# Ledger of designs, part 18: designed miniproteins, single chains, continued (5)

Each design is a single chain, and the fold is of that chain. pLDDT is the mean over its residues in the fold that is shown.

## One batch from the design tools (miniprotein)

Design m16598
Fold by ESMFold2-Fast:
Structure m16598 (fold): chain A 77 residues (1-77)
Amino acid sequence: SLEEALELAREGRFVEALRLLAELFPQYRHQLAIARELVEQGRYGEAAELLREVAAKSGEPERSTLLELADLLETQA
């Protein structure tokens, strides 16, 4: 669920959160996989920027979830 993905992210488990989001939104799985790789490399700011780009192309509730996740990632940059 979206709430489960956000809870993982709030715990700092960003890789797991992004994997779950890719399963929930298969239309964005490629972009979410790139974001996950950026997080694994410690490139949190770049991952956040990518999630904002995906959010701009998304409807609700995906948009709000991706924006909250991007904000959480930026707190690590």
Scores: mean pLDDT 84

Design m16599
Fold by ESMFold2-Fast:
Structure m16599 (fold): chain A 79 residues (1-79)
Amino acid sequence: SLIDEIKAQLAAAGITRIARAWFSEDTLSVLGTDMRTARIPTPGLTIDELIEGLADLLAPNAVVYEATPGQEPKVRLRG
């Protein structure tokens, strides 16, 4: 599935522990096993661009605010 492909590409980019990935409207969200989350809007992006954006947001030095069950995760994008 698309979600499995996304998880595999994130693992290839060094994000090796993905607990969950999902779509909500026009947003792709990922939860890591370390409870860090990343969220990226999908309009206008290719799958490869989505993977690159998520890999950047889930990097060890990315800023993540919140993971709430049943809600969209909140992240601060790098400036």
Scores: mean pLDDT 59

Design m16600
Fold by ESMFold2-Fast:
Structure m16600 (fold): chain A 104 residues (1-104)
Amino acid sequence: EIKLNLAKTYSNLGAVYTKLGNHELALESFSKAKEIVDEILEEEPNNKEAHYIRGLIYENMGIIYEEQGDKEMAAALYKLAGEEYELAGDYENAKKAYEKALKL
């Protein structure tokens, strides 16, 4: 779907901004990706690919907040990422996300 590809593009843009150290633009890009994925999941609650992308968005946002020292927000985002990965059927990434939340 066009919407899913657009969400992937904003998510990838957020990851690039994170690597460049531009946390503000990274969070804006991830926020836009999340809005699109949220719309997809309202129409298709069981769309595993959309849940996977929302997991990636939460995990990457968690990394940014962790780098900024906001451990509580980072832990909450990693937990949300784990829940999304479970809904996507990606139990390996779910486990890793939950382990990140527990280490904070």
Scores: mean pLDDT 90

Design m16601
Fold by ESMFold2-Fast:
Structure m16601 (fold): chain A 79 residues (1-79)
Amino acid sequence: MEELTKELEEAALAGDLERARELGERLLQVSQTASPEEIEKAAERLRTTAALMETLGAEELARLLYEVSDQLEAIRRSK
Protein backbone atom coordinates (compact mmCIF):
# COMPACT_ATOMS: atom_id res chain seq x y z
CA MET A 1 0.00 0.00 0.00
CA GLU A 2 2.58 2.64 1.07
CA GLU A 3 4.85 2.27 -2.00
CA LEU A 4 1.94 2.34 -4.50
CA THR A 5 0.42 5.37 -2.71
CA LYS A 6 3.79 7.16 -2.91
CA GLU A 7 4.17 6.31 -6.64
CA LEU A 8 0.63 7.59 -7.31
CA GLU A 9 1.40 10.86 -5.46
CA GLU A 10 4.62 11.25 -7.51
CA ALA A 11 2.77 10.57 -10.81
CA ALA A 12 0.13 13.19 -9.89
CA LEU A 13 2.79 15.79 -9.01
CA ALA A 14 4.51 15.03 -12.35
CA GLY A 15 1.19 15.60 -14.18
CA ASP A 16 1.19 12.04 -15.57
CA LEU A 17 -2.54 11.26 -15.77
CA GLU A 18 -2.08 7.88 -17.55
CA ARG A 19 0.44 6.65 -14.95
CA ALA A 20 -1.79 7.94 -12.13
CA ARG A 21 -4.76 5.94 -13.52
CA GLU A 22 -2.64 2.77 -13.79
CA LEU A 23 -1.32 3.15 -10.23
CA GLY A 24 -4.81 3.95 -8.90
CA GLU A 25 -6.17 0.69 -10.36
CA ARG A 26 -3.24 -1.28 -8.86
CA LEU A 27 -3.76 0.42 -5.47
CA LEU A 28 -7.47 -0.53 -5.49
CA GLN A 29 -6.57 -4.16 -6.33
CA VAL A 30 -3.98 -4.37 -3.50
CA SER A 31 -6.49 -2.75 -1.07
CA GLN A 32 -8.73 -5.87 -1.33
CA THR A 33 -6.20 -7.76 0.88
CA ALA A 34 -4.90 -4.76 2.89
CA SER A 35 -5.80 -3.89 6.49
CA PRO A 36 -8.46 -1.21 7.13
CA GLU A 37 -5.75 0.97 8.75
CA GLU A 38 -3.50 0.81 5.65
CA ILE A 39 -6.49 1.68 3.41
CA GLU A 40 -7.48 4.63 5.65
CA LYS A 41 -3.93 6.07 5.56
CA ALA A 42 -3.77 5.72 1.75
CA ALA A 43 -7.21 7.35 1.29
CA GLU A 44 -6.23 10.30 3.56
CA ARG A 45 -2.95 10.85 1.67
CA LEU A 46 -4.73 10.78 -1.71
CA ARG A 47 -7.38 13.29 -0.51
CA THR A 48 -4.58 15.63 0.61
CA THR A 49 -2.82 15.29 -2.76
CA ALA A 50 -6.14 15.75 -4.62
CA ALA A 51 -6.75 19.05 -2.75
CA LEU A 52 -3.24 20.17 -3.76
CA MET A 53 -3.95 19.21 -7.41
CA GLU A 54 -7.14 21.32 -7.34
CA THR A 55 -5.13 24.30 -5.99
CA LEU A 56 -2.64 23.86 -8.86
CA GLY A 57 -5.46 23.69 -11.46
CA ALA A 58 -4.87 19.99 -12.27
CA GLU A 59 -8.62 19.24 -12.29
CA GLU A 60 -8.51 15.80 -14.00
CA LEU A 61 -5.79 14.52 -11.62
CA ALA A 62 -7.71 15.92 -8.63
CA ARG A 63 -10.90 14.13 -9.75
CA LEU A 64 -9.02 10.84 -10.27
CA LEU A 65 -7.41 11.02 -6.80
CA TYR A 66 -10.74 11.85 -5.10
CA GLU A 67 -12.39 8.93 -6.96
CA VAL A 68 -9.66 6.46 -5.93
CA SER A 69 -9.83 7.75 -2.32
CA ASP A 70 -13.64 7.30 -2.25
CA GLN A 71 -13.32 3.74 -3.64
CA LEU A 72 -10.65 2.94 -1.01
CA GLU A 73 -13.00 4.16 1.76
CA ALA A 74 -15.82 1.99 0.34
CA ILE A 75 -13.50 -1.06 0.41
CA ARG A 76 -12.44 -0.20 4.00
CA ARG A 77 -16.10 0.03 5.13
CA SER A 78 -16.83 -3.40 3.55
CA LYS A 79 -14.22 -5.06 5.85
Scores: mean pLDDT 86

Design m16602
Fold by ESMFold2-Fast:
Structure m16602 (fold): chain A 72 residues (1-72)
Amino acid sequence: APKEALDLFAQGLLLYAKGNYADARRHFEQAAKLLEGELKATAYEHLSRAYRELGNDKKAAEAEAQAEAIRA
């Protein structure tokens, strides 16, 4: 995976841990676009969790479905 994509994902994790769900969502979304395979699926799982914290259950379910599709 590109270092930039991994850095985005890592920063997203830190932001999520700090309760900054809006910025975490942006970072996970960008990471999911750039990552591939299992890392992409993991980025979508975290994107789903960030959307749930923001109250967007529809977007959370869509992100979760993307992670499941990649792992199928």
Scores: mean pLDDT 88

Design m16603
Fold by ESMFold2-Fast:
Structure m16603 (fold): chain A 85 residues (1-85)
Amino acid sequence: LTEEQRKKIFEKLKEIARILYDNLDEETLQEAVKLLSKISEAILNQDYETALRLLDQLEELVKKHLDPETYAKVKKLIDEIRSLL
């Protein structure tokens, strides 16, 4: 990854975190934040296979707990991150 691509990924992860903060209950939000932290760490360690697997886990969590419209917004951001990895 270029430094510019990495910055774009972290901006998208930050945007996901904001959406989740506004739309998830406290318990589910704690699970999501843990996944976001692990994704960030995997990217910093250049472990992109682990990052992709953790993004799949995040997508499954948000699909289960968000309304369809909000899920679609988060899914778009996840797909954009996948395209940059």
Scores: mean pLDDT 89

Design m16604
Fold by ESMFold2-Fast:
Structure m16604 (fold): chain A 75 residues (1-75)
Amino acid sequence: MREELEKMLAEIEELIDQGDFSGAVNLVDEALTHAKVEPAFRRKALQDLADLYRNNASPEEFKALVREIFEEILS
């Protein structure tokens, strides 16, 4: 489980670096499903990512939020 989530984090960051934000968000949703997180946490995480996308956030801002999400999942 942990090793799979760490691999997914690396893949998500690679997608963000390639400009595939839609692919990155889809993989975050898969990771949240895999980690069996609380529904409220999943909804907030996906909404926060969608808000960043709508506001044309930088790749650095996306990766920062994704890392925060994964720190919570892996803790």
Scores: mean pLDDT 81

Design m16605
Fold by ESMFold2-Fast:
Structure m16605 (fold): chain A 86 residues (1-86)
Amino acid sequence: MKEEAEKLAEALREYFPDTAEKLRANPSPQTVANTVTALSLLAVGAILEGDYETARKIAEAFRKAAELGVTWAGTIADDIERLLEE
């Protein structure tokens, strides 16, 4: 979990630096789950509001996390990217 949280924080650093800092400060399974849930909901809300830029940034962050070895983050990126293509 600590390594996974650190990789996710690295992926979030560019667009979500405050979230990345919180993950590094408390790399617990609960903090990771809360972060993933909050960003996923933010992405869906952004798409519904027509804020495609925010949704793309969230998808990019999850894609980067998958490339760093957080494989399950790739599935979330795929789902957001699919919604953006419609």
Scores: mean pLDDT 84

Design m16606
Fold by ESMFold2-Fast:
Structure m16606 (fold): chain A 67 residues (1-67)
Amino acid sequence: SKAVEVARALAERSREKGRNGILSLEEALEILDELGAREYEPLVREFAAKNGGLVDTDELGTALIVR
């Protein structure tokens, strides 16, 4: 599933950067572009707006996988 791949990539990128599940909006959007998953941009922007411009990759990943 494309959603599972996006969720995995977001979590892995946050881990690689030593931020333990947190990405900036810009970093999350860059991953969507890398994966050709721009259809998820509105959801990513919504999560960032709720969290002061930061993306919680665990919460977003759950939303992507669980429907």
Scores: mean pLDDT 79

Design m16607
Fold by ESMFold2-Fast:
Structure m16607 (fold): chain A 88 residues (1-88)
Amino acid sequence: SLREAARALANSAPRVGVADVRALLAELGLDVEAALAEARGRAKDTPGSKRMFGIDLARQVDPVVLGLLLIEDINEGIRLIVEGVEKL
């Protein structure tokens, strides 16, 4: 399914899952709710492509940058895919 594909892409980053990204943002003192709202807005404008580029870049950088890229691209990408699949 598309949801499983999105999860596989997230898991292909070095053992950092969506829940771990949320925890990292909270530890950094960032507003997780605001970050998710930002990612949601961005995903509406550039669905798919931004998520793929974010994942590829995250693989080459440290865990903090990986966390920021994952919340922005992967969390919103997974949400859109899950919503799309659930509506079908």
Scores: mean pLDDT 45

Design m16608
Fold by ESMFold2-Fast:
Structure m16608 (fold): chain A 73 residues (1-73)
Amino acid sequence: AAEKAAALEAQIAEAEKALPKVLEEIREKEGEEAAEEVREKAEEMIAFAREVAALLAAGDVEAARAFIAAKAP
């Protein structure tokens, strides 16, 4: 459980670090509105992933599984 939580936390950190560059590229290619839409979706996904990571870190794999089943985008 802790191993999966750590891996997910590392992925979240990398996504947060990469997000500004990805949004800049989208803005240049598809415009500001498209970039904002992607930003909102990315922030929602990051928040979801953080909740899953927190449940896994607590060792509650069943709660993590239930949360994913009920709330996965």
Scores: mean pLDDT 78

Design m16609
Fold by ESMFold2-Fast:
Structure m16609 (fold): chain A 70 residues (1-70)
Amino acid sequence: SLEEIQKYIDELRKQADKLAELAEKNDKEAGTLIQYDVKDPKTGKIIKMTPTAILAYAVMNAILEEKLKK
């Protein structure tokens, strides 16, 4: 539902903010991929994602929910 998607997006936004803070602290580690452990809401398993991947996933889920309302 839209309210569940909004809640999911809010959670990912908080995670993205934390990842941005970590990136600023580790910017001197050039070449090191900064990934965060994110719990997949569908499987419940922990997966590693970059901030961009997290945001893209949230946007794609929101688009799918909008299309399913048709």
Scores: mean pLDDT 63

Design m16610
Fold by ESMFold2-Fast:
Structure m16610 (fold): chain A 72 residues (1-72)
Amino acid sequence: MLSKEEVIEKAVKLFESLPEEERLARLNRALAAVGLPPVESGTREELVALLRETLEGLDMERQERFGAALAV
């Protein structure tokens, strides 16, 4: 089992590896998977900060669900 910090780091690396035009859509898919509202816009720095903050606030089960949705 990955630690909370390892899950966050892995998610950030995956997110940063995505094409810029896919980042917002993929993040919104992950947010929807855990019942959180979508983001309409944001810079790369803003979206990464939101990603980290969101994952830090989630329990392990929701973090795994978020990460899986982000990866598709």
Scores: mean pLDDT 79

Design m16611
Fold by ESMFold2-Fast:
Structure m16611 (fold): chain A 93 residues (1-93)
Amino acid sequence: EKREELEKIAREALKFAREVVEELAKQGKLSVEQYVGLQLRIIGAEIDLELDLPDKVIAETVIDLLETVKSLTDDPEVLKKIDEYIEKLKKLI
């Protein structure tokens, strides 16, 4: 049950991160290297979820990705939602 909740929150957070990265790219706010690097990190985290890695490893990987995305945006609503996902993930490990 705790693992199922972790996976659910992690998948929702990764989907949100992808949406933010795509929007930043459309606005010309990301370099090609930043865009490709972030997309590869999202894919890697999605693969980690399928490989049944320890809860802490999954949570820390997703949190690190969210912190990186947080550093690339000034949108207060996006920042709040990122912080909410980070706090939810921290409470599950």
Scores: mean pLDDT 87

Design m16612
Fold by ESMFold2-Fast:
Structure m16612 (fold): chain A 74 residues (1-74)
Amino acid sequence: MKGVVTVPLDDGEAAGRMIDAAQEALERGEATRISVKVSADRVTITVEAPSLEAAQRIVDRMVAAAPGAKGEVV
């Protein structure tokens, strides 16, 4: 399962907090992989997790760290 969270690039502090949350999930073994894609106007963070529940929990924590961020599980 993949969780995807996006945040505006101009909010570097929020993007940093989301990346920290994703990395912590990887370190705890909740996420199997993370990737970060930077575009002109946004940062997209993709987390891969072994279950829908794990992916959703990671997405929820990232969105909580940056309330303006949008998250979904695919």
Scores: mean pLDDT 78

Design m16613
Fold by ESMFold2-Fast:
Structure m16613 (fold): chain A 65 residues (1-65)
Amino acid sequence: KKLEEIIRKTAEQLSKHFSLEEIRRLFDAAIAEREALGMPKEEVDRIRKLYDQALAELEARRAAA
């Protein structure tokens, strides 16, 4: 999906300026803000899964380098 691609690219660009822990905190903050704005739990769970996948991919890439 388009959202998955956007999240992956955003995580990759953030990795140039921020640590993995900082990116995780930014993603957690974004989820919390969207929950506060009334985003349905189903959509929050889907976005959280995409964030987790993007972070896992970055972590694997750092370990391989």
Scores: mean pLDDT 78

Design m16614
Fold by ESMFold2-Fast:
Structure m16614 (fold): chain A 69 residues (1-69)
Amino acid sequence: SLDEEIDRLETEMKELESKINELRQQYQAAQDAGDLERANQVAETIHKLNKELSEVQSRLDTLRAEKEA
């Protein structure tokens, strides 16, 4: 159902936010260690997950608007 899909996307969004937060901590640790290669790899993963988060947020907004119509 629409409500089940919204709930699933909200859960997915929270999981992505949690993962991004963990990666931000890894990014800081790599920078503190002077490991530029590791820092760049983590930054690329953060960018990828932020794009995925944006797509989930956009879909969630669409479904919420559809439910209210």
Scores: mean pLDDT 88

Design m16615
Fold by ESMFold2-Fast:
Structure m16615 (fold): chain A 81 residues (1-81)
Amino acid sequence: MEKYKEIAKLLQVLKAYREAVEAGLTPEEIRRRMEEALKSEPSEDVKKFVDYLKKHYTDEEIDEILNILKEQLEKVREMLA
């Protein structure tokens, strides 16, 4: 169950990153928005996607998705450093 909460948080942070980059924000503002997203409850879009994963994917596939999202966030953090 906790894996789905972690996936939701990672998706929300990556969404905040994408929106901030599209808005042409500085690395400092991008980081702030990502931190704000991490503290926020998941958006309805994120909740729907997580519910979709829950219904259609196995535990092993969910572990793979979680690893992909963690790698994406690590890459994003490195780009902002």
Scores: mean pLDDT 82

Design m16616
Fold by ESMFold2-Fast:
Structure m16616 (fold): chain A 64 residues (1-64)
Amino acid sequence: TVDALGAQAVDDSLPLEVRAAAIKALGEIGDPRGREPALAGLGRIAREDPALAGTVLDAVGRLV
């Protein structure tokens, strides 16, 4: 589950909204294994859609 969400967070073939949802889910789970993919996914989203990235910053914060 965490591994699947991590893969979705960094999958650039998926819509940005789907990747953002995966990052939010990783933050809600709070498993440290989700930390690296959440950070990597956030970085990509921030370049393409800073407003969307802002909506998941709190979720990433919960993982660090």
Scores: mean pLDDT 77

Design m16617
Fold by ESMFold2-Fast:
Structure m16617 (fold): chain A 62 residues (1-62)
Amino acid sequence: MLEEAKKALAEGDVDAAYRAFMEALNKGQKISRELLVELTRAMTAAGKSGEGAEIAHKGLKN
């Protein structure tokens, strides 16, 4: 899940990255702050700031 999310981010597939990160967070996987910031930045650039905020919120409560 986390490796799939990193790969999707590197490929610019923001939707795939979002799904993989949400799955990892829902399973209680701890995600680094640096990776959360990178994902949130990519989501905001794609016009999906709401989804980015949700991931950041869940990641911080992990």
Scores: mean pLDDT 74

Design m16618
Fold by ESMFold2-Fast:
Structure m16618 (fold): chain A 100 residues (1-100)
Amino acid sequence: SKAEELKKEGLKKLEEGDYKGFFRILLEADLSPEPALQEAARELNEAFLEKLEPLREKLKEARKNKDEETIAEIEEELRKILEAAIEAARELGLEVIEPQ
């Protein structure tokens, strides 16, 4: 099905670190009125959050240990992910509120 194909492509983009491609697929599925595509979007969002968990834990430990280099590296990774999401939303014609 289209939902299953979009989910597989989204997971592939996520594995490849193509966050812009991933968010484009996620947002297109989420904006669809089709229930199956909405479900695919939820599953892709879950996979994304699961992929972020190791980075969040590493950031927590780096902050505890005052490891400025690791903190900077993880914050840069998270910033790139945020920028990719913003670009994907803009390409779909969505208004984006920039972080302060």
Scores: mean pLDDT 84

Design m16619
Fold by ESMFold2-Fast:
Structure m16619 (fold): chain A 95 residues (1-95)
Amino acid sequence: EEIEEEARRLEKLAEEHTKLADQYVKKGDEYFKKDPEKASEYYAKAMGHYQRAAEHYRRLGELVDPEKYEAKAREMEQKALDVGRKLVEALHKIG
């Protein structure tokens, strides 16, 4: 029961970080053409939140269902890399 409570807390934190990251990607995409500096700030925030979500899913994998949560952690790591590429593109637009 204590492990189940901790797992529920970690999953909620991972989901919250994922939602915030998705919102920051959307804001970055909105500013990408008009304000690439602002876009880079949002992409950096999104990358950080995906990394935090991956950390929480990795910890979940240590406690419960390793295969499921290791897969989710890898998915979040891939999303962070994808956003990192958008961040680099925004920085190139700044010159």
Scores: mean pLDDT 89

Design m16620
Fold by ESMFold2-Fast:
Structure m16620 (fold): chain A 59 residues (1-59)
Amino acid sequence: MDAQGAAQAALAGGGGSDGGAGAALHTERNYSKAGEIAAQAAAEGGPRAGQAAGSLMAT
């Protein structure tokens, strides 16, 4: 989980709105509400946003 969270944080931070938002949007299709929160966090395009998305996926 820690490694997966770090990978998602890197994707959101490195890809910004494009890469991070894409990953989060994909999770929304599978996780419904959890994915929506992750998509919003990743869409912010910050490394913190990736951390939040990774945390949601880890739980």
Scores: mean pLDDT 52

Design m16621
Fold by ESMFold2-Fast:
Structure m16621 (fold): chain A 67 residues (1-67)
Amino acid sequence: MEELRRTLDRAVEQGLLSEQGAEEALRDPEGAARRTERTLELATRIGVPQDNVDALQDLADTLRRAA
């Protein structure tokens, strides 16, 4: 839970999530993981910067571990 909270706070700071999105992810980590994985797939296909892909991957992995 603490690792997930820190990762979500970091994602909000980086502009990857809203504060509301972070609270929703704390309540439903599995649903948040599925949404983040879908975003990661899209980001990879359209060629967004690697730093953004890496940040999304870290978020998805942390959400999966919390689920």
Scores: mean pLDDT 78

Design m16622
Fold by ESMFold2-Fast:
Structure m16622 (fold): chain A 76 residues (1-76)
Amino acid sequence: GSSTAQAVIPLSSTLPFTKLQELANLINKSLPASVKVGLRLLNKKLWIEAKASTQQEADEAVATAKTLAEQFLSQL
């Protein structure tokens, strides 16, 4: 089976698609190939979902992705 974890980051402003792609690339470079991370923008919120073979891996992946996203957004 697969496990999933989710996080949400509220945004002060709309994030352009080009910046969303830069963030997705940053996250993908930082995580193992065994983990799948998806990003979505909805209602001025950044939604992060991690999928992995174990719940621990999914939880760790979403935590890493959220930290990277918060650091990236703070520089905008």
Scores: mean pLDDT 83

Design m16623
Fold by ESMFold2-Fast:
Structure m16623 (fold): chain A 65 residues (1-65)
Amino acid sequence: RELDLAMAELVAAVAKTVTGKMEVVREGDEITLRLEEDSEENKEMAEWVREQFLKLGVPAPKIVF
């Protein structure tokens, strides 16, 4: 579980690097994605991250704008 959370955090960090408009925050077992704009491109990236979290068996991240 700890390793899965670390992998999920890395996936979110990759998404942040690609978009340049996302902050990743981890508080205990919860990961939050903060997006600068409610754009279609940012929503697509957030959905991709959500899919990766599901594949890792980690709870979906919180998405905020």
Scores: mean pLDDT 72

Design m16624
Fold by ESMFold2-Fast:
Structure m16624 (fold): chain A 100 residues (1-100)
Amino acid sequence: ESKKLATEILMILDEIELRVLPYIPDEEERKEVLEEIEYLKELVEELERKGAKPSDLEELKELAKKVLEEISELIKNKELTFEKIKEKLEELKKKAEEIL
């Protein structure tokens, strides 16, 4: 169960990456976002490895889905900025670190 949830979270993180990168024209900012997403993926893999509770992973998955939805809305409204992307990724990082 936990392995399936971790895989689903990783897929959502991949979708976030795919959606945000085209909207970051600065190479340095793109690198920072890629590094943050890679760190989040490492945290998710560590959570699965350490046997995090399925309920905690479900909460993280729901937060990741919410972040993806919020990013999609920002893109539609032409309001997606590097700072907003970093804020959304920071929310995911804090949640993952709390579970770890």
Scores: mean pLDDT 87

Design m16625
Fold by ESMFold2-Fast:
Structure m16625 (fold): chain A 69 residues (1-69)
Amino acid sequence: SPLDELRAIFDEFVALLRAAGFPEDVIAQVRRVADGTLALAAQMSEQQQRELLAQMRAELEALKAMLAA
């Protein structure tokens, strides 16, 4: 489902930030934002969930590129 894919994307964001050496307080804040976003996404239509998923995939690829530079 789009929600399960969104959870996986947020888990990958957290894993990348942790691997890049970001402080635990920053990681904890990102997790809180991700949990809040998932709670809001659960109230969205499937189309809105897919639109959010596409946006979050683009942001994840941008983060990967930034960390690789």
Scores: mean pLDDT 87

Design m16626
Fold by ESMFold2-Fast:
Formats: structure tokens, C-alpha cells, sequence
Structure m16626 (fold): chain A 100 residues (1-100)
């Protein structure tokens, strides 16, 4: 189902974000707060998709905006180097592109 595909993609994104937080030395409490906010965003998008209020394409666009916001936060607030943030951005967008 679309919902199952979106949940699988969200789980993969969460794993990539956890790996990056660990490798970049982001405090565990901060990493968990970012992941919890991401999960809330994902659940909101899935709810809209299940209720037929948005298309699958609109759902992908909303998750893309959320992911790009997180990458910007990691760069600006947690000092993740630009090259590593760009590599993460590319990996996260590749996960979302598989939903298109």
C-alpha cells in the first residue's frame, strides 16, 4: 500500500539520520528530539494520505521539505560540515525518489 511504502521510507530516513547524528557526535537527547519531530511530521503526512486529502506526489513533497529542513538544522545548529550535509541530503532525497 502507499502507506506501507511511506512508512518504510520514513524508517530508512530515520536510520540515516541516526547514523549521521552518531558519526557527527550530536548529543543523544538532541538526536532523539529531531527524530521525534520527524516522526510526528511523517504521521501527519500519512494521516492526510490515508484520509485522501493529499496525493502521493504531495506527500513526497511534504516529506522532502521536512527532510531538507532537518539537513539545514544539522548544518546550522550542530555544525555538520557542508560536504557531509550534502551527502546526507543526496541519500535522503534518493529514498524519497523511490516513492515517486
Amino acid sequence: SPVERFRAAADEIEALLRETAREEGIPEADAEAILEAFRRGVEHVIKLLEEGKISEAEAVNLLEAEVLSIVDTLRREYGVPAERAEALRARLLAVLDALR
Scores: mean pLDDT 88

Design m16627
Fold by ESMFold2-Fast:
Structure m16627 (fold): chain A 63 residues (1-63)
Amino acid sequence: SALQAEIEKQKATLGQAIQEGGQAYQQLKAGGSKEDFDKKMADLTAKADEAAAKIKEAEEKLR
């Protein structure tokens, strides 16, 4: 169903956000910009929150 496809898509988005967050943290520890890190983490957190909300909404609609 379209709802199941949406859940799979949003779970993939969460996985990608976790991977990018880990990479951003490694760059910060290697002497990268804190400002770039903070901006990246804010963007990734917003995307993760939106993806989690969409998963919850889609799962509720499947019931």
Scores: mean pLDDT 83

Design m16628
Fold by ESMFold2-Fast:
Structure m16628 (fold): chain A 74 residues (1-74)
Amino acid sequence: SERQERLLRMARAVIENAKILKKKYKETGDPRVKKMYEAALKTAEQLIAQLEKEGVPKETVDRLRAELDEIKAE
């Protein structure tokens, strides 16, 4: 659905922002950047949970969760 596609685009955008913030935090050590990164992770997790509730295929949900796990591991 258009709603699912919109939520998916939002989830991908927030995940990309989390990658950028993680890199910036590793470069600067700025606790404000860490807080922004943690907020981005929480928002991404909430959007992924919403996608799952709205019937987006498990394969897509699992892929998004795997991307977040990769970001956390770096």
Scores: mean pLDDT 88

Design m16629
Fold by ESMFold2-Fast:
Structure m16629 (fold): chain A 89 residues (1-89)
Amino acid sequence: DPYLEGLSPRAAAVLRRIGGAILVAKATKDIGFVEAMLNALAEEIRALSRADTQRILQILQDMKDVEPDPFVQEIIDYAIEKISELTGV
């Protein structure tokens, strides 16, 4: 997977947890799982390098671009916005 190349193990772990929360939110129709996960990971997200942050944001954007469910697209947008705010990217 070309998008996972260049992520640190810590950044990959952050992305996996966010992705898992998105899948739970999709299954349960509850955005609160993504909000709770981003809040729990806030300090880990702030500690990410600029390169890792830019790669995570690109992966989330790519996920949104292929997602047919508008509810899930909105959740991904929320995650992108929140990560950008936390990191200043």
Scores: mean pLDDT 83

Design m16630
Fold by ESMFold2-Fast:
Structure m16630 (fold): chain A 79 residues (1-79)
Amino acid sequence: TRGVLEAEFDSLEKTIGAAIALMGALHEAGGSGVRVEGNRITVVLDLPASMADVRAVVARLREIVERMGGKIVGEALFD
């Protein structure tokens, strides 16, 4: 299952802090990638996991974004 989550922040400081937190959470989930472009973060999930398990990971990442003061601007999941 493949997933993409995009988040936007009001400042570079918040974006950097959120990127560190999201990288930690992804490492625990078995990895993939975090890309930072200005105040926007793109998280890529490419896991040999069920759609339900990937949705649970995305829910945790969404919670981290909201806790760090960010806004979710995009979400997509693929089988």
Scores: mean pLDDT 77

Design m16631
Fold by ESMFold2-Fast:
Structure m16631 (fold): chain A 89 residues (1-89)
Amino acid sequence: MPTPEEVEEIFRRLQALEARLLAVASGEAFAALSPEQRAQVLALLRRMQAILGELMEKIKAGTLTREEFEAALAELEALLDQLEALVAA
């Protein structure tokens, strides 16, 4: 089970990821993506969704460790970096 401090860190990082995702989604560059780029974006979003789903299930079960949480956040941040790089062309 995450501590209150870890939950605050989770929300802070998730808010940062949300802001970045909204910037990408609201940008005209996203609307101008090729079909190939859109397919890559969908693959990244599906992976992020899978990670978030697994993370939420572990939180509900009270089995989430700090190591699992940090690993999940690092992977989500890396996937978002890939998403931003893809859209920033």
Scores: mean pLDDT 73

Design m16632
Fold by ESMFold2-Fast:
Structure m16632 (fold): chain A 99 residues (1-99)
Amino acid sequence: LEEFYKKIEELEKKELEELRSLSKEELEELIKELEEELATTTNPDLLLQGQLMLAYLKKILAEKEGNEEEAKKYEKEYEELKKKVKEILEEKLKEELEK
């Protein structure tokens, strides 16, 4: 696995636990900042990682607001994006091992 992806995975595990402790206002600010960053991103791998994080943040926000339908929607998006990230990382690992 590329050093970049390994570092992102380690940060994600730590940050996912910390993100649940954030206030609604802090989550809304973080979501807006991430959406602005993604709007300017042309790298497909970074876009996918950012979309994964955005789905997770929106899920937590919906849970805090009591919006079960939105929370379920973003949970589904998170799981689908997580699966895509895993498939891409596995293909990249396979290519490196076959070289």
Scores: mean pLDDT 73

Design m16633
Fold by ESMFold2-Fast:
Structure m16633 (fold): chain A 58 residues (1-58)
Amino acid sequence: SDEAAERAYELGYRGGKALGAAGMSAEVAGQLSGHSAGPIGDREAAYRGGYEGALEGA
């Protein structure tokens, strides 16, 4: 659902931002966020969030 995808992106973004600040690459942060979101939300949205968050956090 749109709500689940938006939530997954937001959670990924917040996590990715912290990972990026810690020196993790955007690609890896995105992969970790996508993997973690499997049962709760949309994996693609979580990946995108984590990726974009990591770029902002770096």
Scores: mean pLDDT 78

